# Designs tried in a protein design run: designed miniproteins, single chains, continued (4). Part 24

Each design is a single chain, and the fold is of that chain. pLDDT is the mean over its residues in the fold that is shown.

## One batch from the design tools (miniprotein)

Design m12802
Fold by ESMFold2-Fast:
Structure m12802 (fold): chain A 61 residues (1-61)
Amino acid sequence: SAMGQALQEVFDLIAEGIRNRESLESILARLREKAAELNVPEEHLQLLEDIARSMYAFRQA
């Protein structure tokens, strides 16, 4: 589905940023830009940001 493809792109962006050791601020900024391009609803954006923050917090734990 188009929505599933859009969410996959966003998750790939988060995972790539973490693998490349980008700052959380950089990852969140890029996530917000990509979500805006894909017209992701605000409630889904908040969930994706929370997921990004959780994944980032765990990468060195």
Scores: mean pLDDT 79

Design m12803
Fold by ESMFold2-Fast:
Structure m12803 (fold): chain A 63 residues (1-63)
Amino acid sequence: MPDLTDEAVQRLKERAREGARKYGSSGRVTADMIIEGVEALIEAVREAVERSLRRLEERKRRE
């Protein structure tokens, strides 16, 4: 699922940049907010993956 999430995030960033180009400076501010939101989503996915990996590492460390 990480690959699908990365692809979706990449598409969202691309669409945000396209919108920014159309609206100039006003669009740039909006795009910056959208990109920040997308980055927050990426971090949420990272936390989920890291949590899963740490759980596996802890189990392996105990065994």
Scores: mean pLDDT 67

Design m12804
Fold by ESMFold2-Fast:
Order: sequence, then structure tokens, then C-alpha cells
Structure m12804 (fold): chain A 75 residues (1-75)
Amino acid sequence: MSKIEIVPLKAGITPNRAIIERAVTENGGRVEKIEDKDDKVVVYGYFDNAENAAKAIEAVVIGPGYVIKKAEVVE
């Protein structure tokens, strides 16, 4: 099991869960759970390529008015 940490642009703002799950499944992954933390969101699951899944999440939700600063793979 791997985890991806999503860092919001502003602390306390949670990204849309459905967008996260779609980005993961479109990249051959499966989400087991998503946990909201004070400064980040942690996605737990199995990923064919965790870096590609993180990049997909980052690409979908980063832009003017979006609330995610970055998504990173954590071991």
C-alpha cells in the first residue's frame, strides 16, 4: 500500500474526493481511503504508478481558483 499526500493551497481546504478518486482510477489505481488532516489530505491505496497518479491529481486540480498546491508520493 502506498500513500499520496495532497497539499492544499490554503490550509483547511479539502479538495473534491470524486476528482481525486477519478484521477487515481484512470491511472490504474485503487483508493482504499482518504484522510483529511489539518494541513493536507492523504490518499491511501494501490497504484500501478504512484508518481503518475500524483501528477494526474495535481494536473486536474491546479489552476486559477483551485485549492491544491501539489500532490506528492510518500512511502
Scores: mean pLDDT 68

Design m12805
Fold by ESMFold2-Fast:
Structure m12805 (fold): chain A 73 residues (1-73)
Amino acid sequence: SDLISKANTISSTATTISSTSPELSSTANTAKNLADQSIKYANNGDTKKAQSYLDKATDLVGDANGKIMDRQS
């Protein structure tokens, strides 16, 4: 459930990015899709694939947040 909780947080963050920074919506939607895939793999017991998808989603959200902060600075 810890992995699923993290994936839900990433999905929520990606939704916020898409709403507040429409220019990053493509990246945010990709991250959300990867987080959703992570949850599906976790529910199927494939923790290795779930973690791989979560890591990719986390990296994309991190990159998007970095761009938002750079623009606001």
Scores: mean pLDDT 82

Design m12806
Fold by ESMFold2-Fast:
Structure m12806 (fold): chain A 57 residues (1-57)
Amino acid sequence: SAESRAILQELAAAKAAGVDVATWEKLMNRILERLDGFVSSEEALRQAIEAAVKRVG
């Protein structure tokens, strides 16, 4: 979805900027909070982001 692509793009930009895992987790939580009003499947999205962060970090 457009929301998932935006999240992945922002995480990729953060990695390119050299942020650490803790900063990424904070960014992820902020993005999920913004999406709370848009999607009903935020838990599935959260799991996907968490898996991606673990694979990167």
Scores: mean pLDDT 65

Design m12807
Fold by ESMFold2-Fast:
Structure m12807 (fold): chain A 100 residues (1-100)
Amino acid sequence: MTREEKVEKLRELVKKAGEIIQKMIDSVKDPELKEKLYKLAQEFYETALELIDAVRNGDEEKARELLEKMKKIFDEILSLVTDPELQAELKKIREEIESL
């Protein structure tokens, strides 16, 4: 897989993860939990943008650090939302990102 192919696949997976996270936010009625999820979504998008840039530039060390940060963000989101279908979808996307 070329760097360009990895970047394109990563962008696709990030978009899918964002869509799942938005569904999670929309499923939550508790305003405090909703605010926490919005903050985690913002951290996710910032980390994803930096990760895509690191992969594009071939910075393997920075990409690894950002991937670990992204894993922690996924784990926090998954701990706050109990919908088993949305949890399964987000876990699958996380595994696909980790396999790149």
Scores: mean pLDDT 84

Design m12808
Fold by ESMFold2-Fast:
Structure m12808 (fold): chain A 98 residues (1-98)
Amino acid sequence: GVEKALQLLKQATEYAKQGDAVKALQLTLEAVKTAAEAGVISDPRILKALGETLAVMEASGSLSEEALKYLSRALGYASQGDAEKAIEYLEKAIEAQK
């Protein structure tokens, strides 16, 4: 559970560094779904990796302001253990970036 989600978040950060914002967001969504299915969405390692992914996406400059706001909201919901809302806001971030 945790290792797979962390691997997906690492891949998301690499795509973010390359400027592929849509792929980075899609991999972040897959990571959050994986963590939610395993019941580990609020694991400190997952939350730290999500925060690091967000920071890299912000630094890349490839995400729209709206996509960044939705991504930030998704991280907030993940930290509260609200996997359904975290997924919803990641899907909104992807739509805002397209």
Scores: mean pLDDT 83

Design m12809
Fold by ESMFold2-Fast:
Structure m12809 (fold): chain A 65 residues (1-65)
Amino acid sequence: MELLSEEEAEELLEQQIRLFREALARGVPGGRSDEMIALAGLSDEELEKILREEMKKLMEEEKKL
């Protein structure tokens, strides 16, 4: 299990955000589902916050082992 470089980690985060934004925009037909509306209403900053929290958890687990 190799650790990713800081540069690579940032690039992956940016790519994930772009993919999520594209999927959300395409997945919202007209705001019929509450969950999809909530996700579509999220900004890049909010989405990045969620991804950062997940990455932080993964990194913490890696350091434990």
Scores: mean pLDDT 61

Design m12810
Fold by ESMFold2-Fast:
Structure m12810 (fold): chain A 92 residues (1-92)
Amino acid sequence: SKELTEKVKKALEEKFKGKNVLVLTAEDITEGYALLNKYSKDKLTVVLTYGGKEVKPGEVHVLIGKDGKSLVDKSFSSTEEALKAVEEAYKK
């Protein structure tokens, strides 16, 4: 869901303001992994996808990369669940 993706993006940007966390959006997982591979070595990189086959109506697909490694690649149906996944990745 693009609407859920926008809500999650805003919540993450507010929560991690001033921290070394980059939040991006992509239409599909192919674009999402390209962004993850480009940025995750320098910053904890969160890519939210909204339009690919991996995303069901009412869900957002979340990719999280840190130190050039993929930590999370899964869909969430709530802002709270997506935020918790990013918090856990940030603390690692």
Scores: mean pLDDT 82

Design m12811
Fold by ESMFold2-Fast:
Structure m12811 (fold): chain A 79 residues (1-79)
Amino acid sequence: SMNDVMIEILDKILKNEKDEKVKSVLQKMRDLARAGKSLDEIEDAARKWIKDNNFSGKQSAFVEASIGMIRIHLHVLRR
């Protein structure tokens, strides 16, 4: 399923992540994917979490890039 693909990508990113704040939001995103949430719902939740937890610009940019990568991958699979 598309949610299984999102979980696989998030697990790969998490394996090499050292920033505890970035890990926390990626783990939250993975849990939402397991709950069957769409990528748009996960993106909205991640952006709210970033805003509420005082993420740096670099941390925020990395999370946004991760979401973008997932979106591209899911779009290719839908074709």
Scores: mean pLDDT 86

Design m12812
Fold by ESMFold2-Fast:
Structure m12812 (fold): chain A 106 residues (1-106)
Amino acid sequence: PSVVEEITSEVYDRSSLSAPRPLSPEEQRWVAALKARVVAVAANRKDLDAALDLAVALDAEKLIITDKDFGGAMVRLLRELAPDADYVFGIPTKANDSVIILAARR
């Protein structure tokens, strides 16, 4: 399979995302920032739940959760998924946790 197929086995497609819970004020600030700019977002473990809600709130094409070892493949993955979409990247910690990628169109 392509790199997309291998990585996207853990992809949360927009159609499979749950309806969002009410967003906290902090999460609303993140949504505003993500819509305004392409931003690398540092996420912690609590932000993982927020990222799911943000994906639904942004009407994201995909939410991708991957580990640090896929960093080199991410550029190829993004080009394969939607080269014209706005993307946001999140690295939860410097301890090499998972990376959160939102693919959204504004």
Scores: mean pLDDT 43

Design m12813
Fold by ESMFold2-Fast:
Structure m12813 (fold): chain A 64 residues (1-64)
Amino acid sequence: GSVVETPEEILQAQKDLKAIEQYRLDHPEDTEGLVLAYKQLLKLYPNNVDAHHQLAKALEDLAA
């Protein structure tokens, strides 16, 4: 890792985000698993804005 994300790291994070979004569509009742998946992605890509936004949405769904 670098202090600045490389274009390759950004593209991989986008692919991982799309896979998690597909998981949400396939498993709409597994909101807890969705939250864990976004948290794991953020451990690898801590500055990914889209991952932070999607985690916030998943946490809202857990609270509702």
Scores: mean pLDDT 76

Design m12814
Fold by ESMFold2-Fast:
Structure m12814 (fold): chain A 75 residues (1-75)
Amino acid sequence: SLEETVVSNPEAVRALIRAVGANADPETVKRLAKEALKDGSPLELALVHIAYSLARLAGNTAVAEAIDEAIKEAE
């Protein structure tokens, strides 16, 4: 399907979103974000940025910083 073509690592993206929503620890969120970005498409990068914004809106600065570090390490 188009979704399968565009999202190269859908399991990692799903795990990241669940972890952010569950207020998981920053180390776990960073690892999941890095996995989602591994060989990821521009869509996966966009979804990781959305996860960052959600963490910021929730006031979870540590999780937001962990996602930001994962993005920088993927560049």
Scores: mean pLDDT 75

Design m12815
Fold by ESMFold2-Fast:
Structure m12815 (fold): chain A 100 residues (1-100)
Amino acid sequence: MLDPNNMSEEDKEKLREKALEAGLPESEIEKLLKEKKYGEIIAKILREEKKRALAEIEEKGADEKYREALESLEPVIEAIEKGDIEKAKELLQEIKKKFE
């Protein structure tokens, strides 16, 4: 997992590539990178990936547990957005324990 509190130049490049792949506007990505809001970029990427996964479930049919697990990721994404990586890790472990 990328740590928004400890970003190398290589990590920033990977973050930019992932954000573009997730469909974020280049202008928004460059602004957030310049402002060092790495957690916000990561959160936006994860929210777009979650939306795509939920849309695929709706189109192809769903395991309800998988949908519930995806929806349970929102508090993790919010913690990452705020830069609270320890809280994000704790919440992710709780989700893993519940669904794995």
Scores: mean pLDDT 76

Design m12816
Fold by ESMFold2-Fast:
Parts: C-alpha cells; structure tokens; sequence
Structure m12816 (fold): chain A 60 residues (1-60)
C-alpha cells in the first residue's frame, strides 16, 4: 500500500549511487507508470545486494 514511499526511498538511494537509469524509471513510477516503477525497484534491489554496503556508500 506504500508504493509511493518505497519509490521515493529508492530514488534517494539510486541518486546517491549515481544510477541515472534507475532514478528515471522510479520517477516514471511516481508519475503513474507502474511498470517503469517496478523495473526501477528491481534494478535498485539488484545493486543493494548487501544493505550494509549500500549504507556505507551513502554515508561517504
């Protein structure tokens, strides 16, 4: 039910990782394109592998 909040959090993560493709897909999700939003989410999830590594990357 919190799809928009998940998209927003993933946009923040993708932007910090400088993943322009994922940011673009997730923004399309926020604009109502669910397919693009899901693709962006899947992309970010693949990159996230270890959550601690993602946190460490963001904190740099």
Amino acid sequence: SDFVSQLRSMIETARRLNDTTSVNLLNQGLNGNRTAGRQGMARVAQVQGDPQEVIDSILK
Scores: mean pLDDT 71

Design m12817
Fold by ESMFold2-Fast:
Structure m12817 (fold): chain A 97 residues (1-97)
Amino acid sequence: MLEEYEEEARKLAEDEELLLEKAREEGIELSPEEVKVAMKILELMTKGLELMKKYFEEGITTREEMLKAMSEEEKEELKKLIEERKKLIEEFKKLQE
């Protein structure tokens, strides 16, 4: 479960970076709405990393140990962040010219 979220988060981050790099490379001017969505995606990515950071810093390296240490609220927050990021990526694509 948690390992699946890590892979999904990595895939989403890759997709997000490709979209941003393409815009920079082509010199495309982002609309205020596109900037807002991009900033929100970065905020959600940071939030997800902060939730996991404390467990990694305590030396928890296995998925099973992390799931046992995490509260149900933290697990739901990670799931919510992944789903919100997916929604924002789709919204960003719709805002593209």
Scores: mean pLDDT 69

Design m12818
Fold by ESMFold2-Fast:
Structure m12818 (fold): chain A 85 residues (1-85)
Amino acid sequence: SSLEKVEEIIERGRQDLAATKDPEAIERLRRMYLAAALSSMTPEEQREAVRIIVKISAQNKDPRELFRATLEAFEKLVEEKRKKR
């Protein structure tokens, strides 16, 4: 899957998180962006992303903190892969 598509999804997620105040809406956005990002990743990237999601979910219960931490982790994953091209 295209790294550029994953980058676009993460950036849109960050903008939506910044514009959204309702915790229930933030949780819906988090699930939507997680599904979109994962579906755009290779199987190897998906395995690494799932490990990150499990760790973040275990440590964070606030929807905003969960979504922010997930987007930050995915952004770092994409940056690392892009720099190796």
Scores: mean pLDDT 78

Design m12819
Fold by ESMFold2-Fast:
Structure m12819 (fold): chain A 87 residues (1-87)
Amino acid sequence: SELKEELEKILNTEKNHAEAVLKMVEKTLEYIQDLLEKNKATEEQIEKVRELLNEKGPKLQELVQNKDLEGFKEELLEIVEEVKKLL
């Protein structure tokens, strides 16, 4: 996966925890936005994606607080796979 390679690159090159988190979030959101556009997502599908992101918020926050960047990467990749199922 292109996103997996980008997130792994961030994890391996960015030494600042907060910067690594922000860059991984930015790349993941860019990838989700591209998926929505390429699939001509309906307003209903976009709302389901927002609901999914809201549901996953607490787990992502827990991983950030625990400084588990590897787990954070894996959770972001799992979110993208769930987004693909909604499209």
Scores: mean pLDDT 88

Design m12820
Fold by ESMFold2-Fast:
Structure m12820 (fold): chain A 94 residues (1-94)
Amino acid sequence: SREEKVREMVERIEKLFEQLKEEGYEPGEAARLAAEAMIGEVAAKEGLSSEKVEELLERVKPLIERLAEAAEKGDEERFREEVRRLAEEILDFV
């Protein structure tokens, strides 16, 4: 279901974020890198052209910045809300 796909993507982004923080990235940068890595994984899986990847990145850029801000502030509840919003938008695009 769509709900299952959103949940799986949220879990993947959160896992990437934690791994990047363990590697020494600051929370805001870790959040941006996790989001970009997820978009790269989706682009590869769905066979998106470079033009479509650029379109997706432009569309979700404000969401990535909101996610980074929540991470920087240590607002775990807001971070989870923004991860879910990002996952929804990515899945709506593909």
Scores: mean pLDDT 90

Design m12821
Fold by ESMFold2-Fast:
Structure m12821 (fold): chain A 95 residues (1-95)
Amino acid sequence: MAKEAEEYAKKAEEYAKKGEGGKAGRYAALAGSYASQAAKQGDSQRASEAAERAARAGTEAAKVGKGRDAVIATGGAISAIGGGVEAALMGGRMP
């Protein structure tokens, strides 16, 4: 699951660079979901790093996107942040 989170984060970065905000946002959301699952299996550090990369890619795509693509990119960034926070909490960064 950590590998899938990293692969989706990489795809989010690639689509953000291409200006494809809708695709970047969708892959960022997927990276966040897989990061949450990877953290539950003990890969919290890798999961948190992948989610952070995906959140940055979604945020950059939202800045350059218009209309629906900007909304999808923003949603993807928020989902990736949520997955990263969950991963960090499960990794013991916050008691």
Scores: mean pLDDT 77

Design m12822
Fold by ESMFold2-Fast:
Structure m12822 (fold): chain A 60 residues (1-60)
Amino acid sequence: SEDAILDGLMRREGAEAGLEPESVEEAQLTARLAREKGLDMSKLSVEEARELYEEARRRL
């Protein structure tokens, strides 16, 4: 996966929504879910990214 893009997304969510991955595993699963759905993580809205993080957390 593209770690630089994922890091950028995580910083954006932390700053604007107060929502961050709880672990590296959650972040990695979120990136995999985005790719499964054909989503570009760098272009996701804050709400779309948030939903992916919540789905990853539920699966962990």
Scores: mean pLDDT 65

Design m12823
Fold by ESMFold2-Fast:
Structure m12823 (fold): chain A 98 residues (1-98)
Amino acid sequence: DEAGREAAEEAARAAERGAELAAEGSKAGDAAKAAGGAILATGGAVGAALLAKRGEGAEAAREGAERGARAAEEWAKKYGSEGGRAAARGARGGAEAA
């Protein structure tokens, strides 16, 4: 389904953008940007993994989810929040499920 493939690619791109925002926020000391990036990375990674199981964009979705999960994990380690760690675990779980 072309729509499913496009949605999976968009979710993967959202995971990548979230990872970049989390890294940027971490470097700048911007906790809100880092948290927003981690949340976007987690949502994108989970969404991509779920779509990958039903769509032709599976490889792109999995790759984006993995990148998002790694950035979220690094952010969670830096800020040490329980919420951040939970978000990182969710992103990782999504990437592994893809």
Scores: mean pLDDT 63

Design m12824
Fold by ESMFold2-Fast:
Structure m12824 (fold): chain A 82 residues (1-82)
Amino acid sequence: MRYGLEVPGLPPMVAESPLDLYVQLVSLALDKGLMKFAEDGKTVFLKKGSWLHEIAGAEELSMEEFRKVMEELLRRHIRPLP
């Protein structure tokens, strides 16, 4: 079964699993400058005014908080495809 995800500011994503969609989402968000990792590897910064910032409610997140935000985003917006 395939899964689809559409996030404002990113290209539409399709993958065979929710985990593969998560990997695509993080990679595209980094590529488009919607997020970045701090040098310590423990903090994530989200671009102010982006859809990811609106979903998270904060510009700066711990890795644990970021993971929870991404899991919630996938849960709400992932679509099974035929």
Scores: mean pLDDT 78

Design m12825
Fold by ESMFold2-Fast:
Structure m12825 (fold): chain A 99 residues (1-99)
Amino acid sequence: SELIEYIEMIKEGADPEEIVFFHARAIIEKVIGKVPNSKEEIIKEFVEADKSLSEEEVREIIEKMLEDAKKALELKKKEPEKFEKELEEAIEEIKAKLA
């Protein structure tokens, strides 16, 4: 349920960088079994897990994730009712897939 925790962090107004790092850490932990403690460790572990990716490509992926998290938080600030509806729909869809 890493995705449910990620959604709850967005709902509670967590910092976009914390949201991105939480998501990236969850992926690395699931794939490699190790939890990185910094952005540089996240980049290193992704490159080590997939040597076809350069450090630059991994940085671009993290940057895109950060932009997506910022957009989600801006939606919450500008259109809270729409954000709550989309969040509830996402939670329901995740629950349906886990059942």
Scores: mean pLDDT 61

Design m12826
Fold by ESMFold2-Fast:
Structure m12826 (fold): chain A 70 residues (1-70)
Amino acid sequence: MSLVEALMKEAGLSEEEAKKIAEETERLAIRRAVAQGRDVTREMVEEALREVLKKAGLSEEEIEKVVKAF
C-alpha cells in the first residue's frame, strides 16, 4: 500500500492532506539523510513519518496503524 493510501484508509485523511503529509515526511527524511552523510533508509522514513503525524495531532495508535500499513 502506498503512504498516501495508508494515510487515507488508516487515519481518515483526505487525498490532499495525505499527499501533503507524504511530501513533508519525504523532505524530512531526505534532510536527515543528507545531514548524516547517508542514503535515505526505510527506518528514516518511518521515524520522519511518526514525527510529522505527531505534529499533525494523530494519536500513537493511529500513527502505528499508518506506519504498519504502507
Scores: mean pLDDT 82

Design m12827
Fold by ESMFold2-Fast:
Structure m12827 (fold): chain A 91 residues (1-91)
Amino acid sequence: MIKELSELERKVLNVIAELSKDRPVTLREIAEKLGISLSTVRRIVKRLEEKGFVRYDPETGKVEPVDIRDKLPAEQKELFDLLEKLMKESE
């Protein structure tokens, strides 16, 4: 529920989305980008993972955004795929 995210959680999520275009991002990269401590990033990432917005791998320290399509029921996935196709068509 996007409107229930704090400003800091939203900033962290946005940075993850930007950096993850090329590869999964590390907590250190997020901390450096936002100028906040690793401990703060870890707490925010954990909250985002609990809310289902990101996947965090504790073994590698990497985080990636969850494709919201993967979290939707089959019916809603079809609608989401349709919207994505429409967005590509509006190039």
Scores: mean pLDDT 69

Design m12828
Fold by ESMFold2-Fast:
Structure m12828 (fold): chain A 79 residues (1-79)
Amino acid sequence: RVGTYRGMIRDFIARNTSNPQVRQHMFAQIDRMSSFGIYDMVIQFVQQGRMTPDQVQTFRRIRDDFQRRRRDVLRQIRS
């Protein structure tokens, strides 16, 4: 699912960056980012209005699913 977030950011960069060197550099940065860093970047893009409505809806759904699963895992570890 972090791969889905990375995919959304890569798609955004591909659509908004025509320079191959800049695009390659940004893709490399994304590939090195932690899951938390990816989430922060997507939140920033949403807040800046740089995402399509479909991408915003997909991001919110995946984020909520991730947060729910994280809570379930933490609950299971504690019990």
Scores: mean pLDDT 64

Design m12829
Fold by ESMFold2-Fast:
Structure m12829 (fold): chain A 109 residues (1-109)
Amino acid sequence: GARELLEEALRYVEQAIRSLRRGDLQSAYDYIQRAIDLVEEAMKLIGPNLEAEISIGMAKISLSVAKLIGPPSKSLLENAIRSVLEAIVALGEKLGDEELVKRARELLK
């Protein structure tokens, strides 16, 4: 269901953060893309949420810009991660999943 998709997206965000700490930008890019795809699938099940749509749109732009500038910018990938987490918070709040929202907020810096 939608909650399971968001929990899987959160796990990919955690992997992206670890990859960035190790300087593995390519793995971070791949994990962020997987998290975006899972959040978009969850959005289809949950229904319209403007805050989540804006946040995921911003994440997609940050990843696209990172790809265009050659080697991915760490700051752009950090912005993409933040935007994915903000989308997970918005969708988690709509679902009433307080534990998911708390976990996503703990990763926001």
Scores: mean pLDDT 87

Design m12830
Fold by ESMFold2-Fast:
Structure m12830 (fold): chain A 90 residues (1-90)
Amino acid sequence: MKKEKLEELLSKSKLSQEDKDIAEGYIKALLDLDLDKSVKVVPIPDLSQETLNFIARALYELKEYEELKKFIEHLKSIDKPVDMKKVKEK
């Protein structure tokens, strides 16, 4: 299920533990997963490029294409575009 797939993607990522925690919280909030727990959401402008690329990849792998489209459009509007090659090619 989506939660298990997200945990797998996080475990295989090269992100620091801090960036993994931020990315997990952000994706869970975005997809309405585990909202019974208080999650720390960091504003997008404060996220590293690696974290933003991971979030886009996770949404793609979870087949959340509508949320991925909205996320990418938002990042373009704030001049922080994700590298779509890295999203689709591992």
Scores: mean pLDDT 68

Design m12831
Fold by ESMFold2-Fast:
Structure m12831 (fold): chain A 65 residues (1-65)
Amino acid sequence: MIEELLEIANKAIKQVKEGKDVKAILEGKEVYLLKGEASPEERREIVSEHIYELFSGRLPETVEL
């Protein structure tokens, strides 16, 4: 739950900060959060539905694996 979310967010935050495509960060579910062609507005909508911290809440801390 929380541990899994933080683990996923930790990897996603790395990609989101660089603006890279974030895909397959979820267990068995591949979702593109940040694509080169994706606008910041679009990325915000996609991420906000799955990961609040990584986008709207902007991960306050990094998960330790």
Scores: mean pLDDT 48

Design m12832
Fold by ESMFold2-Fast:
Structure m12832 (fold): chain A 73 residues (1-73)
Amino acid sequence: SMEELLDIIRKTLRELGFSDESIDLVTNFIRKYKLDELLAGRILSTIITKKLKDEDITEEFLEKLYEEAQRGE
């Protein structure tokens, strides 16, 4: 479920040392735009695989991933 995935995202980002501000930004973006579980998982996967830091977690970053998904990329 989406709630279970959001809990996984919160726990994983916290364990990776992300701030509560960054975690809230990610989870609030997913809720606000009603992203599906595939795109929510893609956000988490991208953060992990690219080894992003707290500074990299921005509205612009999230918007870019959302737009890429809308284009089928």
Scores: mean pLDDT 85

Design m12833
Fold by ESMFold2-Fast:
Structure m12833 (fold): chain A 73 residues (1-73)
Amino acid sequence: MEEKLEELLKSVESVAEAVKSGKLPADLGYRLLRQELVEAGIPEAAAERIARAAADGDVETAKRLLREAVEEL
């Protein structure tokens, strides 16, 4: 679980930074991150909220939501 959480946190940070810097369109960043989170076992509703926060550039909210979702597993 710890290794999986660390990888997902890095993905959240990477997507948020890429969207903020204009290297990745927000819509594409949202879709890619949402899929990765769901494939990792995060519930779809939580994955959507996390991916949306990251795509909006709110990395701290996205990271907090991800930690909360993992703790509920």
Scores: mean pLDDT 82

Design m12834
Fold by ESMFold2-Fast:
Structure m12834 (fold): chain A 111 residues (1-111)
Amino acid sequence: GKEEGERAEELARKAAETGDAELARQGGDYAARAGELGDGKAAARGAASTAYAADKAAEMGKAEAARAGADGARRAARAAIESGDGIGGAAAGASAGGASFSAMLAGAEPA
């Protein structure tokens, strides 16, 4: 749980700097895994970091990375809620929704 969340935050940080779609996807995957392992707070934190990476990718015009990050953040937010961090997961889910919108404005297909 905790290690997966820390990995998610590291990958999301790199994705925010580079606009790399694969790093954004991996950040979301690790954040969701943290929740699946019962660490809702780690999943919520990873989801929020991944949503931020998606917003940064959208600002850079990187539609694929923005979409990958938004989709990953949504999955991780859901995992956070399911593992007991309803407040953190709901907040991360709202951020993921905003990121999805930003991705569409950058030219990504709707989720």
Scores: mean pLDDT 82

Design m12835
Fold by ESMFold2-Fast:
Structure m12835 (fold): chain A 76 residues (1-76)
Amino acid sequence: MATKEEIKELGREAKELAERYLRKQGYSEETIEQAIAHLEKLLEEMLKQIEDGKLSADEVKKFLEEEIEKLKEALE
């Protein structure tokens, strides 16, 4: 089963890749900061829902792994 620690680590990787992707697309630093802040809020909400038993940690892990793969492909 996925742990909260694994999800936090995947969330960090996803944010780093998203930041690199947005810079590659030519977005401003202000826009990148806003986008990363939004992703941090979404991750916090997902972790809270897992804690409240409303969301599966394994489902969140799968979602983050799929998004990370897409971002890696987009950064080619």
Scores: mean pLDDT 82

Design m12836
Fold by ESMFold2-Fast:
Structure m12836 (fold): chain A 68 residues (1-68)
Amino acid sequence: SVAERLRKLAEEYEKKGWTTLAEVYRQLADRAERGEDIRQTLENLARSYEELGDTEKAAELRAIAAEQ
C-alpha cells in the first residue's frame, strides 16, 4: 500500500539521519492510511525536489502518487 511504502521510506531516511524528511513521510503515510488523497501533495513535493536537483527523490514520490 501507499501508506506502507511511505512508512518504510521514512524508516530508511531516519536511519540516514534525515529526521525532518522521515517525519514528512510518516505524516503522509498516516494521511494515506486514513484514505486521504495525497497525490497532489506528493506531486508538489516531487517538483520541489526536482528543482533542488534531487531527481531520484522526485521520481520516487511520483511513483508513489501513481500507486494511489
Scores: mean pLDDT 83

